Designed miniproteins, single chains. Designs and how they scored, part 14

Each design is a single chain, and the fold is of that chain. pLDDT is the mean over its residues in the fold that is shown.

## One batch from the design tools (miniprotein)

Design m456
Fold by ESMFold2-Fast:
Structure m456 (fold): chain A 81 residues (1-81)
Amino acid sequence: MSEEEILEEIVRLAARSPKMTPEQAALFLAAIYESIDPEKAREVRRLAERIYNDPSLRDEVMKRAEEIRKQLEEERKKLEA
């Protein structure tokens, strides 16, 4: 699986867990994958380290997560009275 696909999964998890930092969301995802796909878990952990060390990447994850969160909130308002 591509790095971009892993990054998208991290973004989606961060969007659903607003109190998690991007690196915390990545480590949580890695823990889930450890029991299912250890190779993918290793790639997710590597990406978590990159997010921690690269402020630009961290900001990109935060921005994408906020965009998804905004879309989910708008859809929620349309579907529920």
Scores: mean pLDDT 78

Design m457
Fold by ESMFold2-Fast:
Structure m457 (fold): chain A 80 residues (1-80)
Amino acid sequence: SKAEELMRKLMAHVREVGKEIYELLKEGKITEEEMEKALKEIQEVMDEVAKKFREGKLTEEDVEEALKKIDEILEKLKKS
């Protein structure tokens, strides 16, 4: 379904962002505490999306907003 395709796109993006966060930690550019905070914020975004998906209410706009929020979390982490 279209919702499943949107979820796969979002999950793929989350995997790439998680990889980039891990590389920042390995390079000593962020602390473990900063990583844990960022991952928690990403999890909160994903929990909201998952809830809407389960309720059959997930829209393309919801996924676009989630992608934007995840990118903002990563960008803030890079500037710490």
Scores: mean pLDDT 86

Design m458
Fold by ESMFold2-Fast:
Structure m458 (fold): chain A 77 residues (1-77)
Amino acid sequence: MRKEEALRRLKESLERIKEAQEKAKKGEISEEEWKKLALEHLREGALAAAEVLEEEGRTEEAERVRRELARWVAAQS
């Protein structure tokens, strides 16, 4: 069952983004490094979320998630 695996991966990606943000807030990593880590984990999470939407037959929403990811990546460049 692909949807359950995708949901688990989405949850993990969100948790890693939160950890990176907290490390940056505490000064343990630079803002540049936090943005790099957030981009990596957000990309994985967004792809997992799109996979969940595809499994649910919500193809238009899956495409929207992918478009928002691409826009966010461009904004961080």
Scores: mean pLDDT 77

Design m459
Fold by ESMFold2-Fast:
Structure m459 (fold): chain A 84 residues (1-84)
Amino acid sequence: AEKLRALEGTVQAAREALEAARNGDFDSAIKAVDRMAQYAREAGAEDEANRYKEEMLKAIRNGDVEGVEQAAAGLINAAHRAAE
């Protein structure tokens, strides 16, 4: 199903964003956040994708890896609910 693939893409992009953020690779982290938001929108979580993308980008700018983790988890949960 299209939404299931979008959900898997959201989770994979979240892992990439977190790994990049932990390594201080902010360019890769930002690109992964953009992909994550796009997949979450495809899963049906349009409003949450926009909100959590902004929260993750702010956390990345502040070097707040925990903030990226929390926002990513929130968007993954929203994508799961939307895909149901």
Scores: mean pLDDT 85

Design m460
Fold by ESMFold2-Fast:
Structure m460 (fold): chain A 96 residues (1-96)
Amino acid sequence: TTLNNLGAFYKNLGDLKALDYYRQALEIARKIGDRNGEAVTLNNLGAFYKDLGNDDKAIDYYHQASVIFEQIGNHDGANDSAVEVLKIAVEKVTAK
């Protein structure tokens, strides 16, 4: 979606405007019942918070995305989001 693409653009620039675009995309997806768009946006929010070093929020958003992807039968999306959670968990253990 255009808002997710704008979010990714600003995320790559290190600009916090990315968060506003992702939040708008999430709100629209939820209002129109676009479950796939909701899961994609939650996954993008997970990546955004991971880049900020906020692992707890990243895990929460990736987990929410994985649950929705499973509910709609997008097993690849669910697995990709779950793998990102695992990567963060492993990084937390190996950094000690």
Scores: mean pLDDT 81

Design m461
Fold by ESMFold2-Fast:
Structure m461 (fold): chain A 81 residues (1-81)
Amino acid sequence: MLTPDEKAFKEKLNKELGLNLTDEQFQRLINALMFAIALGKITYEGFARLAGLTLEQAKKVAEWLLKNRVFTPAELEILPE
């Protein structure tokens, strides 16, 4: 179950990236992001697999999160492989 703040964040992502994430898909994305940050590094393919996204969607999400400073390269290194 999403909090009001998490629902607002989901709607912002859907609007800005042209995604139609459900509450369940968004929760999976947040869980994948938290896991990746705990590891300190992840590949785009690994992030896509954990989040249940296509590689293209995962790249768009990761770039948007970096642009909006949700995480920094020092907190999470995203590798091309």
Scores: mean pLDDT 77

Design m462
Fold by ESMFold2-Fast:
Formats: C-alpha cells, structure tokens, sequence
Structure m462 (fold): chain A 90 residues (1-90)
C-alpha cells in the first residue's frame, strides 16, 4: 500500500538522520577541520538522498523502484562515513 511505502521510507530517513547526527557529533568532538568539512558534505549528500526518496514517493514509485535507486547511493554514503570514522580512530 502507499501508506506502507511511506512508512518504510520514513523509517529509512530516521535511520539516516540518526547516523549523520552521530557522525557530526563525533567529528565536532574529535575530528579535524577537514574531517568536519567532509562530514558536512556527507550531511548535504544525505539531505539530497532524502529529498529524492520523498520525491519518488510523491511520484507514486514502488518500494522496489525506490530501493533500486537509493540502495547504491546509501552504500556509497555509508562507505564515506566509515572512512571518516576510521581516520578519527587512527
């Protein structure tokens, strides 16, 4: 159902926003100015992905269509976040 697609997308958005907040808090406490800038760029990319998910839902896209577009973008963002965390822990 459309309500189910919206609920699933909103759950993913909540997880992404939580992950970005955790990264931002970490780099603000322990990161360099360069790592803070990289985290800000990740936050902007996540906001763009969230906007794209919302636009796809509004356009009537299925969950499968949304996942096909969004999954590779989420993987790339998670790899960027992991790289920043690894550098701070080094």
Amino acid sequence: SRAEVEARVNARIDILESKVKTLTDLVNKYGTAEEQKEAAAVEEQVKAIIAEMKAMVAAGASLEEIEAVITPKLKAIEEQMDAIVERINS
Scores: mean pLDDT 87

Design m463
Fold by ESMFold2-Fast:
Structure m463 (fold): chain A 60 residues (1-60)
Amino acid sequence: DEEKERKRKAAALYAAANINKAGYEVSKELTEKNPSHEPDAERDRRAYEEALRKYEEVEK
């Protein structure tokens, strides 16, 4: 059943996006204290945006 499979996949991708968002928030906070962490925050931001994009693509 494609509908049920799509729902499960969307839920898993949503969870992955939230995990990556948490990682980005930590890196962002570290960057506010020390700007040398900016490359790490950028990497984590990209990972979050990619995970969110995958979720949005499946949800459509």
Scores: mean pLDDT 79

Design m464
Fold by ESMFold2-Fast:
Structure m464 (fold): chain A 104 residues (1-104)
Amino acid sequence: MEVTVEVRVESLDGAAPSPTVLEFARRLEKAVTELANKNPPKSENEMLDLLEEVVERARELAAELGIEVEGIRITVEDANKGVVELTLVHEGRRYRVTITITVK
């Protein structure tokens, strides 16, 4: 079973993302990819559990990097697709980070 993880960063002010937020996204993508491939979700409930664990990892990583998590949205589309959307604040700037997990 192949699990694909995609992390996208968008600056909400239209300027280039900070190196710190890009490092957050890179480290989160690696951690989530390892997590999802260790126990690929087999149901919508297992996908939700995985997305909740992604949120916990994101909060821990944000705290380590001095990033504020202003908002979180979790969407389970089905057993094979889930999305976590984060609104982040770093040095007064706002960012959207979208994590998409797809099971093939």
Scores: mean pLDDT 87

Design m465
Fold by ESMFold2-Fast:
Structure m465 (fold): chain A 61 residues (1-61)
Amino acid sequence: MTKEEIVLRASLELVDKIPLEHRPEAIKRLQETIKKYKNMSIEELQKALDEEVRRILEEVK
């Protein structure tokens, strides 16, 4: 799996599960995570994105 595919999957999960009102903040947090881990391995980026998506989804419940 490429880094682009990992980013796309995380973005789609947020769009699917998060209400419109919370999407701008969720997308911003996701982008900040991507930027921070851009130079890391694919596995580290995947783990970081999965954790951030999980946290966002828990907070929006």
Scores: mean pLDDT 77

Design m466
Fold by ESMFold2-Fast:
Structure m466 (fold): chain A 86 residues (1-86)
Amino acid sequence: KEKLEEAKKKALEDISKIPNPDVAQLLKRATEHTYEILLKEGREAYVAEITLPDGTKVTVLLDARNEEAIKYREDKGIIKILEKVE
């Protein structure tokens, strides 16, 4: 739980630095939604780095139940998995 809260805070901090406010709002909403689901269901999450079209790198929180989609995106170089948290 503590690691999940720390990962959420880190993701939101990185997102706040995104120059495009529409992209920042989208990722903030996704992060908060994912955190709420993980908290309610007591599930694991992946912490991953994504690179935006402008080259900005941000940390995001991903639900481990989407592991196949997460691994697929990693294989395509869209994201980099940093750690798995509970």
Scores: mean pLDDT 75

Design m467
Fold by ESMFold2-Fast:
Structure m467 (fold): chain A 100 residues (1-100)
Amino acid sequence: SGEIVGRESLAVGQISSTLGTLAGSGFSRDTIASEAETVGVLSQSPELARLARDYALAVDPSSEESVVQAAGDLARAMGLSDEAVEAAKELTRESIEDTR
């Protein structure tokens, strides 16, 4: 299990969960992007907010693989470890499954 530790990792984890929950619940890409950006803003990281919005706007919310990949791409763009990238992907997948 990848432990998400540190402020950046925790914020990416929260965004990953948000992407999965909203996509699994049938929300639009624009709504998912807005909510992901808000999480980044609340984490006091303008860079994370911008990246979260940009990656969320590129997803197909109907595709689990697309949403999971976006979470992994965001974690990598934030310079997180390979373990944190995989943890973000798994958290997104589990969050989608929790909506079923």
Scores: mean pLDDT 84

Design m468
Fold by ESMFold2-Fast:
Structure m468 (fold): chain A 86 residues (1-86)
Amino acid sequence: SLELERRAAREVAEALAEMAREAGELEGAEAIEEIGRVEAETGDAEKVAELAQERLEALKKAVEALDKEKVKALLAEHAARLEAEL
């Protein structure tokens, strides 16, 4: 359902933002949270793309700072939780 998809997107964005904060990339964490929130609230792909474009440098720094192994672990955990709820 759209509601489950929006909840999943928000949860993933929140987890990724927390990892960015732990890595010291506060601006990137804020960008990830903002984009995830807008996607969850509106579902507006055009608005999401526009925000991503505006925040591109912060997002790049956050992605580069993220621990790839921890990202995989968090995504797997969220996928498992969603599968259990579906």
Scores: mean pLDDT 74

Design m469
Fold by ESMFold2-Fast:
Structure m469 (fold): chain A 55 residues (1-55)
Amino acid sequence: MSEEERQRILEGGGKLGESFGLSREQGIAAAEKALAENPEATGADVARHVLALAR
């Protein structure tokens, strides 16, 4: 994964988190967790982590 792709995933996680009432930082942390579990994590993987946190 390129640095550009990584930044896009982190930004997406932050925005998605905010959409579910979480902080941007919580959304970014969810994206970081997804990438730590799978370095090739997609937006769907990030969404799973954000949704689990929003519960």
Scores: mean pLDDT 79

Design m470
Fold by ESMFold2-Fast:
Structure m470 (fold): chain A 78 residues (1-78)
Amino acid sequence: SYQALVDEILAMLDDAAADPSSAPRYAAALEEFMARVEPAQRKVLAGEELSPEEQELLEALRRVLEHQAALLAAELAA
């Protein structure tokens, strides 16, 4: 499920935040995830109706981006 994939990516992001040597692993996982998201994003930009699976995939992207933004905000506040 996309939920398991999101949990894995978020764990890699947390690892990268704690240890910069883990950043390439996170970057590779994010690249693979973004390749899966790209068709759904193109449909949104074209005004096309999304399938339930495409909606879940975009919701997964939203969760990853929100977590990344929260970590960045914490770093900037330090």
Scores: mean pLDDT 79

Design m471
Fold by ESMFold2-Fast:
Structure m471 (fold): chain A 101 residues (1-101)
Amino acid sequence: MTDDELVERLKAALDAFVEKVRETSTNPDLVERIERVARELKALLDEAKAAGRTFSDSERQTLRTLVDVLEKAIATEMSDEELEQLVAFLERTVRDFRAGL
């Protein structure tokens, strides 16, 4: 998978995940946190692409892991506890990416 394909797949997975959480979660604060982190991550990916930035092997592995985790989350029923763990992981990924940009 190319970096461009990886970014587009991640954006698609983020959008699908946000939609699923809106349908299944009863916690509006958790939904808002997920929507915010998805928006921030997509913005950082767009900024990196616009800057012509190449990803490190570690960053590519992180993005591949995110795609896999999100695709599994979309395919399975998740508790609010599991969603909180996933959103915390996404929030940390945004912080790490922002520090690298």
Scores: mean pLDDT 80

Design m472
Fold by ESMFold2-Fast:
Structure m472 (fold): chain A 100 residues (1-100)
Amino acid sequence: NVEELAEGLLKVAEEALKRIKEEGNAEGTAVMQKALASIQALAIEMKEGSEEEVEEILKRLLESLKEATKEAEKASKKTGEIMREMLEEIEELGEEALEK
């Protein structure tokens, strides 16, 4: 179910970026754009990897996104909230995909 995971990651990240852009915070938008680029790159890597590699890639992504969420929260409380919601959704998608 790596394809569904990759598609879900991209969709969740794009929705978070849209919400942050609507808040009008340029610094938060830049943090989220960088996070989206990382998600896009890792989603491609996941499709080409083994099941074990997918777990390691997802773990690296979650660690990177936790760091990005802290940076976004420094930009504004609202951008931090949006990034935290995205992180929770990504954790749920990863858990569901790895259990299938």
Scores: mean pLDDT 80

Design m473
Fold by ESMFold2-Fast:
Structure m473 (fold): chain A 86 residues (1-86)
Amino acid sequence: SLALTQELAERMLEAAELAAEGKIEEAVEEMVAAVEEALARLGRTLSEEERATLEAKIREFMEEAAENPELVKRMREELAKYKASL
């Protein structure tokens, strides 16, 4: 649903903001949890292999977010504009 997508986007951005503060491990944990919870609401569970792949990709994203805090700030601004348009 749109509401689930908005909730997931907000939680993912909050995780990216943690990474921008240098809290990469906390950011990875939060984003993995957010994705797993969203998938569970859709009746899906991840295999061990799928979870490992997801965590690796999330870690790469969080490391990029930590190196580019200005990008994370822009993502926050874009999400705020998107939410205001609804």
Scores: mean pLDDT 81

Design m474
Fold by ESMFold2-Fast:
Structure m474 (fold): chain A 80 residues (1-80)
Amino acid sequence: DAEARERGIAAIREALANREAIRADLAALYGEAAADAAVAALVPGVERALAAGEAGAPAEEVRELMGEAARAALAAIEAA
């Protein structure tokens, strides 16, 4: 529904605003190089998902873009 979609968009915005905390948590788990690579891969994908959501894309499309961003971040960690 529209309310759930707006809450999702707000959560994505808040995650982007707190990306340094996310990086710090990843660095603690996987090391600095893996954390840097993961954030570099994650942020552009999350920004694309946010832009699509703000432009009125369906929740399913936004979720798919977020999934792509997460997979890119995981691949970056595995490659580091």
Scores: mean pLDDT 82

Design m475
Fold by ESMFold2-Fast:
Structure m475 (fold): chain A 74 residues (1-74)
Amino acid sequence: SARAELITRAREAARAAGLSSAVTLMVLIALQEVLDGEMSVEEALERLRAQMEKLGVPEEQTRTALELLRELAE
């Protein structure tokens, strides 16, 4: 399915960008919430940023994860 292919591509893109498994999972959850219409891209980006800050994710990984979510959700 198109959804499964997008998720697979997202996972591979996150791996190629050097994101941890935990950060990758957070991006995939946020992406699915946007695609299901549960929240806007802007709301998902804000929540993902706050979540990563709480977990002590480095700023460079946070930036990469947010950029990836924006690209995939458009």
Scores: mean pLDDT 84

Design m476
Fold by ESMFold2-Fast:
Structure m476 (fold): chain A 72 residues (1-72)
Amino acid sequence: MVNVLQPLSPEQQKRVEEITGRKVRTVGELILEAMDLAMQARPPASAEEIISIATLTPEEAIKKIEELKKKL
């Protein structure tokens, strides 16, 4: 089972806030942020790519956010 309510470490929270300017507290919020950025990219990510984001580890999701932010 995916624990979407699992809190992120303070270091993970800080890294996401530095990249996006948004406060993200849980693994579920991190995944939703990455998916939101993928949908806002120009051009938007494919449905398959967005689904793949939901399977990432917290560290992989943070890296994906960094990549997506560069495209905005």
Scores: mean pLDDT 75

Design m477
Fold by ESMFold2-Fast:
Structure m477 (fold): chain A 68 residues (1-68)
Amino acid sequence: TEEEKRRKELAEKAMEFLKSKILSRPDVESAKIERLDYTTFKLEFTYKGKKHSIEGTLSEILEYVDSL
């Protein structure tokens, strides 16, 4: 329904925002983001030559990235 379309659009915007934010950090070489379900995302990135992977809500991923 209309509500599912809006939720998908919001998730796509959240993914683009998160990808842009992580790529703007120093020493981040690459980033990939994937939507796993309605509320859960997977972020994979390389930071200071080490591969990082986190699954969680947008808030959990943002806190992880900010803690680097």
Scores: mean pLDDT 78

Design m478
Fold by ESMFold2-Fast:
Structure m478 (fold): chain A 65 residues (1-65)
Amino acid sequence: SRLAQLEAELEELKRQLEELEKKIKEIEKNPSSASPQEKATLLASRTVVEGAIYYLEKLIEKLKS
């Protein structure tokens, strides 16, 4: 169903967010391990993924209502 597909996409995005957050934490512990540009790219990617998760969660909530 459409709902099941959206829930699967949400789980995949949450996994991607967890991976991004782990990488960001590693850089925070070792600032010399990444360039300023790499750090900016990771932070931007996190923001995009967080936005996508928020959108999908709201859409799923509306479909369940």
Scores: mean pLDDT 86

Design m479
Fold by ESMFold2-Fast:
Structure m479 (fold): chain A 73 residues (1-73)
Amino acid sequence: KTLKLTEEDVEGLKKALEVAEKEGKPLSLEQFKEITGMSDEKAEALFKILDLDGDGTISVTELRFAVEDGSKK
C-alpha cells in the first residue's frame, strides 16, 4: 500500500535526514517518531516502507529517497 505524505510529514523527514547526516548513523523508530512529529501509526507505516534492509533502522540514503518522493504530487 502507498502512503501519501503531507507537507508537514516531508518537513519532518527533512529534519530527520539532517539529524542522521549530522550523526552519521541510521535512525531508530523511536528517534524517527520524535524528530518527525508523526503519529505512532503513520511513523510505523512509513518506517516499514523505508526500512528496505529490515534491520529496524532508517539509513541516510533511505531518508533522502523519502524526502525526494514525498516532495512530488
Scores: mean pLDDT 72

Design m480
Fold by ESMFold2-Fast:
Structure m480 (fold): chain A 65 residues (1-65)
Amino acid sequence: MKKVALVVASTEETLEIGAEKAKEMGYDEVIGLQNVSAEEAEELALELRKLGYDVELLNAEDLAK
């Protein structure tokens, strides 16, 4: 099963940092989401999980600390 990170950020800079951190953490795929609502991000995570992906929703701000 592919391990997927959905990285949510409000800025391009934070998204870039968060995506780099997710790649370092060993996720097979990293999908960056900029300026999306929490609801939209959760809906995408749910759809990917229905397809059999192991999906983690990550906040880029928390990864950039």
Scores: mean pLDDT 79

Design m481
Fold by ESMFold2-Fast:
Structure m481 (fold): chain A 109 residues (1-109)
Amino acid sequence: MEEEKKKLAEEIAKALYEQGIVSSTEVKDFELLEDGGFKFETGGVKVIVPAEVYEKLKGREVVGTAGRDIGFSGNVVVTAVKEGDKLVLKDSVEYGVEVLKEAVEKVTS
């Protein structure tokens, strides 16, 4: 399980590097989270993969990248969301719904 999560961290780091989001492909400070997710650092940026995101990505390979979106085998897409000095991976559909709700609330006084 840890080796699979480390391999996934390396693939994510490479995808983010190729899109110019991070300055390195090297995975540092890899740590398992209590919820079953994990975190790591690449190019001075902390990346967090929540347990629910990992459950969707386990056993899958990166098949393409576009901006902050990373496509995985089996039609799974995640987006790297910037939260201060860290990136949190989210399901692209679920994140899109969150952004749309926030945009509607911001316009509705």
Scores: mean pLDDT 78

Design m482
Fold by ESMFold2-Fast:
Structure m482 (fold): chain A 76 residues (1-76)
Amino acid sequence: SPLEGPLEVAEKYFGDEFPALKAEALADEELRARARELAERAVEEGLLEESQLERFTELLALGEYLTRAIEERRAA
């Protein structure tokens, strides 16, 4: 899966903090709404199937949240 590699890298980078960060990302309503809009566009463009919509939404939201967390840690 094209989204599994980035998640594995993130899990190794954050270690024992990863489950908490994942829960926080998936609880962010605005982040999930933006991810959902992008995932719906991908389905409309034929890049994803309807059955993949929810999984892709979660992975997009998690990816954006973790990228922001990495940038914050690197800027400190």
Scores: mean pLDDT 76

Design m483
Fold by ESMFold2-Fast:
Structure m483 (fold): chain A 90 residues (1-90)
Amino acid sequence: MAAALRGQFAALQAREGSTKPLDEFAEERLKREAEEAMEELKKAIEAGDAARASGSLLRILAAIIEAEALGLEETAEYLRKKLEEGLKLA
């Protein structure tokens, strides 16, 4: 049943949402902030700016803490992956 594995991603999107509308806004904001911090981290590493790179990593960590405080477990997990990706670049 190959349609069942791709149907689970589609079912996650078609399911009424596991979060309230306010949680959805917070989730999108935190993901955006982490993606912006990852771009800044990449540029900082390319420029050899260790202080800026550290600041970008701390910004991702702050987003993880906020997601956990809001109970956004899936968002927190996504952000942890971004932090690990950034640490591998540093």
Scores: mean pLDDT 72

Design m484
Fold by ESMFold2-Fast:
Structure m484 (fold): chain A 60 residues (1-60)
Amino acid sequence: MEEEKIKEEGEKYYKAIQKLNELRRDPSATLEQIAKARYEIAKELGDEFLLNSAKKALEK
């Protein structure tokens, strides 16, 4: 059961990381857009550290 969820989460993680990297390569992308992308990744993974990090960047 959990093995199947781990594989699905890996695919979502890979997609989210690619999206973030595309934003980093885009010179028109704002720091806020990048922070929002990091927030979405953290939310997908349930990573409290990344979530708090991204949230602080958005609370300016």
Scores: mean pLDDT 68

Design m485
Fold by ESMFold2-Fast:
Structure m485 (fold): chain A 65 residues (1-65)
Amino acid sequence: MAQSDAQVQQVGDIALARFSKYPEIKDELEARIKEALNDPSLTVEQKSALLAAKIYEAEKKVIEL
């Protein structure tokens, strides 16, 4: 396994912990992170960028509640 993928997963885990009060948003973010990490066509940089974008979308949803 690529070392950088483990780092992206760690960032994802920290983000998911922040959304523990919002299970629907957390579950959606978790699914999107899993999709990005399991996509063999994406580089580590692309995975990191997608993860950041999905975290931002989740934070936006929480603010709009």
Scores: mean pLDDT 76

Design m486
Fold by ESMFold2-Fast:
Structure m486 (fold): chain A 85 residues (1-85)
Amino acid sequence: LKKEIEALEKVAKDMEAKSKQLETERDNLRAQGEALAAQSDPETAAKIRAETDKKVAELQSQIDDYKKGAENARKLAEKARKEYE
């Protein structure tokens, strides 16, 4: 059971690391969108920002899924620990 708890804690850690990688991707996408918008007229810039925000929201959904997965893995580890105690 100790090995099972350690495995679940590792899964949580790996999911947290993945969410952090996706946060970097999200931030890079926002920076690229803003740079492109800055080169455009205000009307086109607003459109580019709206499209970038939509793609950022999709990445944010994936980040949230990984964070929730990490939380679930930690809860399973806690439950296993309580059953062992």
Scores: mean pLDDT 84

Design m487
Fold by ESMFold2-Fast:
Structure m487 (fold): chain A 100 residues (1-100)
Amino acid sequence: RISEEEKQAAIDLIKTILATLAERYPELRAATEELVALLDKIADPNASLEEKIAALDRALAIEEEMLAWARARGDERAVALYEEIIAGLRKLKEQLESEL
């Protein structure tokens, strides 16, 4: 298990990377806003474990789409940032699934 503080720190880091991407790519703002809402659900102490895992699955699906978009554009910096976010989300999912 990870502490709530470690989980929140990971979510805050992902949000910071997402804010950087939204500033660089205004066309991704809507997707970024949906991702932030999903991250808030993952951080919500009143949400069930099932709801948090479902939110992570949706967030991962959106990030995989954004990674494909960045790869199609040849933007290596955006690709690296999306790969970092996806790795962070996958780690959070693995940790939450271990609590089932």
Scores: mean pLDDT 79

Design m488
Fold by ESMFold2-Fast:
Structure m488 (fold): chain A 64 residues (1-64)
Amino acid sequence: ADEKALEAAEKAAKELARERRASVVDVQVELTKEGDKVIAKVTVTLEDLAGRRSVVEREIVVDL
């Protein structure tokens, strides 16, 4: 897996936490290579200030 794809996934998790006003509890990343690109499917588990958890999926395209 490309380090840039993992870094992009981490950044997306932080942005999701910011948007949802929550903290990141867990991040799962599935990487798929497509030609000159890597598609990172990121599953982020977020926890809000009340301790409620939600799961959000995002796809990130990373150029190689």
Scores: mean pLDDT 76

Design m489
Fold by ESMFold2-Fast:
Structure m489 (fold): chain A 61 residues (1-61)
Amino acid sequence: GSNSALQNLAKGLNLSPEADTTLALLLQETLNADQVNQLIEALKADPNNVDALKQIRASLQ
């Protein structure tokens, strides 16, 4: 699937290296619209909250 909206959001948020790496790993997964929306909401709330991104990734595995 296309994660272009999520990628564009991440570039605008100036993520930490850890957050950027975690997001890059998430973008390798097959994400549905609900999962993409969860990631967008997490990044909007705290773009450097690596633990929140890891929790979302864990829920997808």
Scores: mean pLDDT 68

Design m490
Fold by ESMFold2-Fast:
Structure m490 (fold): chain A 107 residues (1-107)
Amino acid sequence: MLERVVGVLTDGDPELEAKAREVAERIVEKALELGIKRVAAGVTTDARLTGGRVVVTLGVDPATADEVRAELVEFALRELKEVLGADEASIAAAEASLAASLAATRA
């Protein structure tokens, strides 16, 4: 099962799309370093699906430990801020998504 974590607003900038793909690759590398074997990261720019945003999607195994998942999401949010210049509202939305995901995995 996969979760959509983050999105970045753009005006269809191809340079930002290229940077988003680089960020997605770094997130996958970090997930593998953390021992997560079932991970997917991708980029979508379809304005009909994203409202004109470049969206970096992250999916991890729902059996991933909450601490490991939190570390991966923190890494992803940092990379989006530093590389793509993601605004604080996009980061806050991603943090809210993480909080909801962690709540859903409680026993």
Scores: mean pLDDT 62

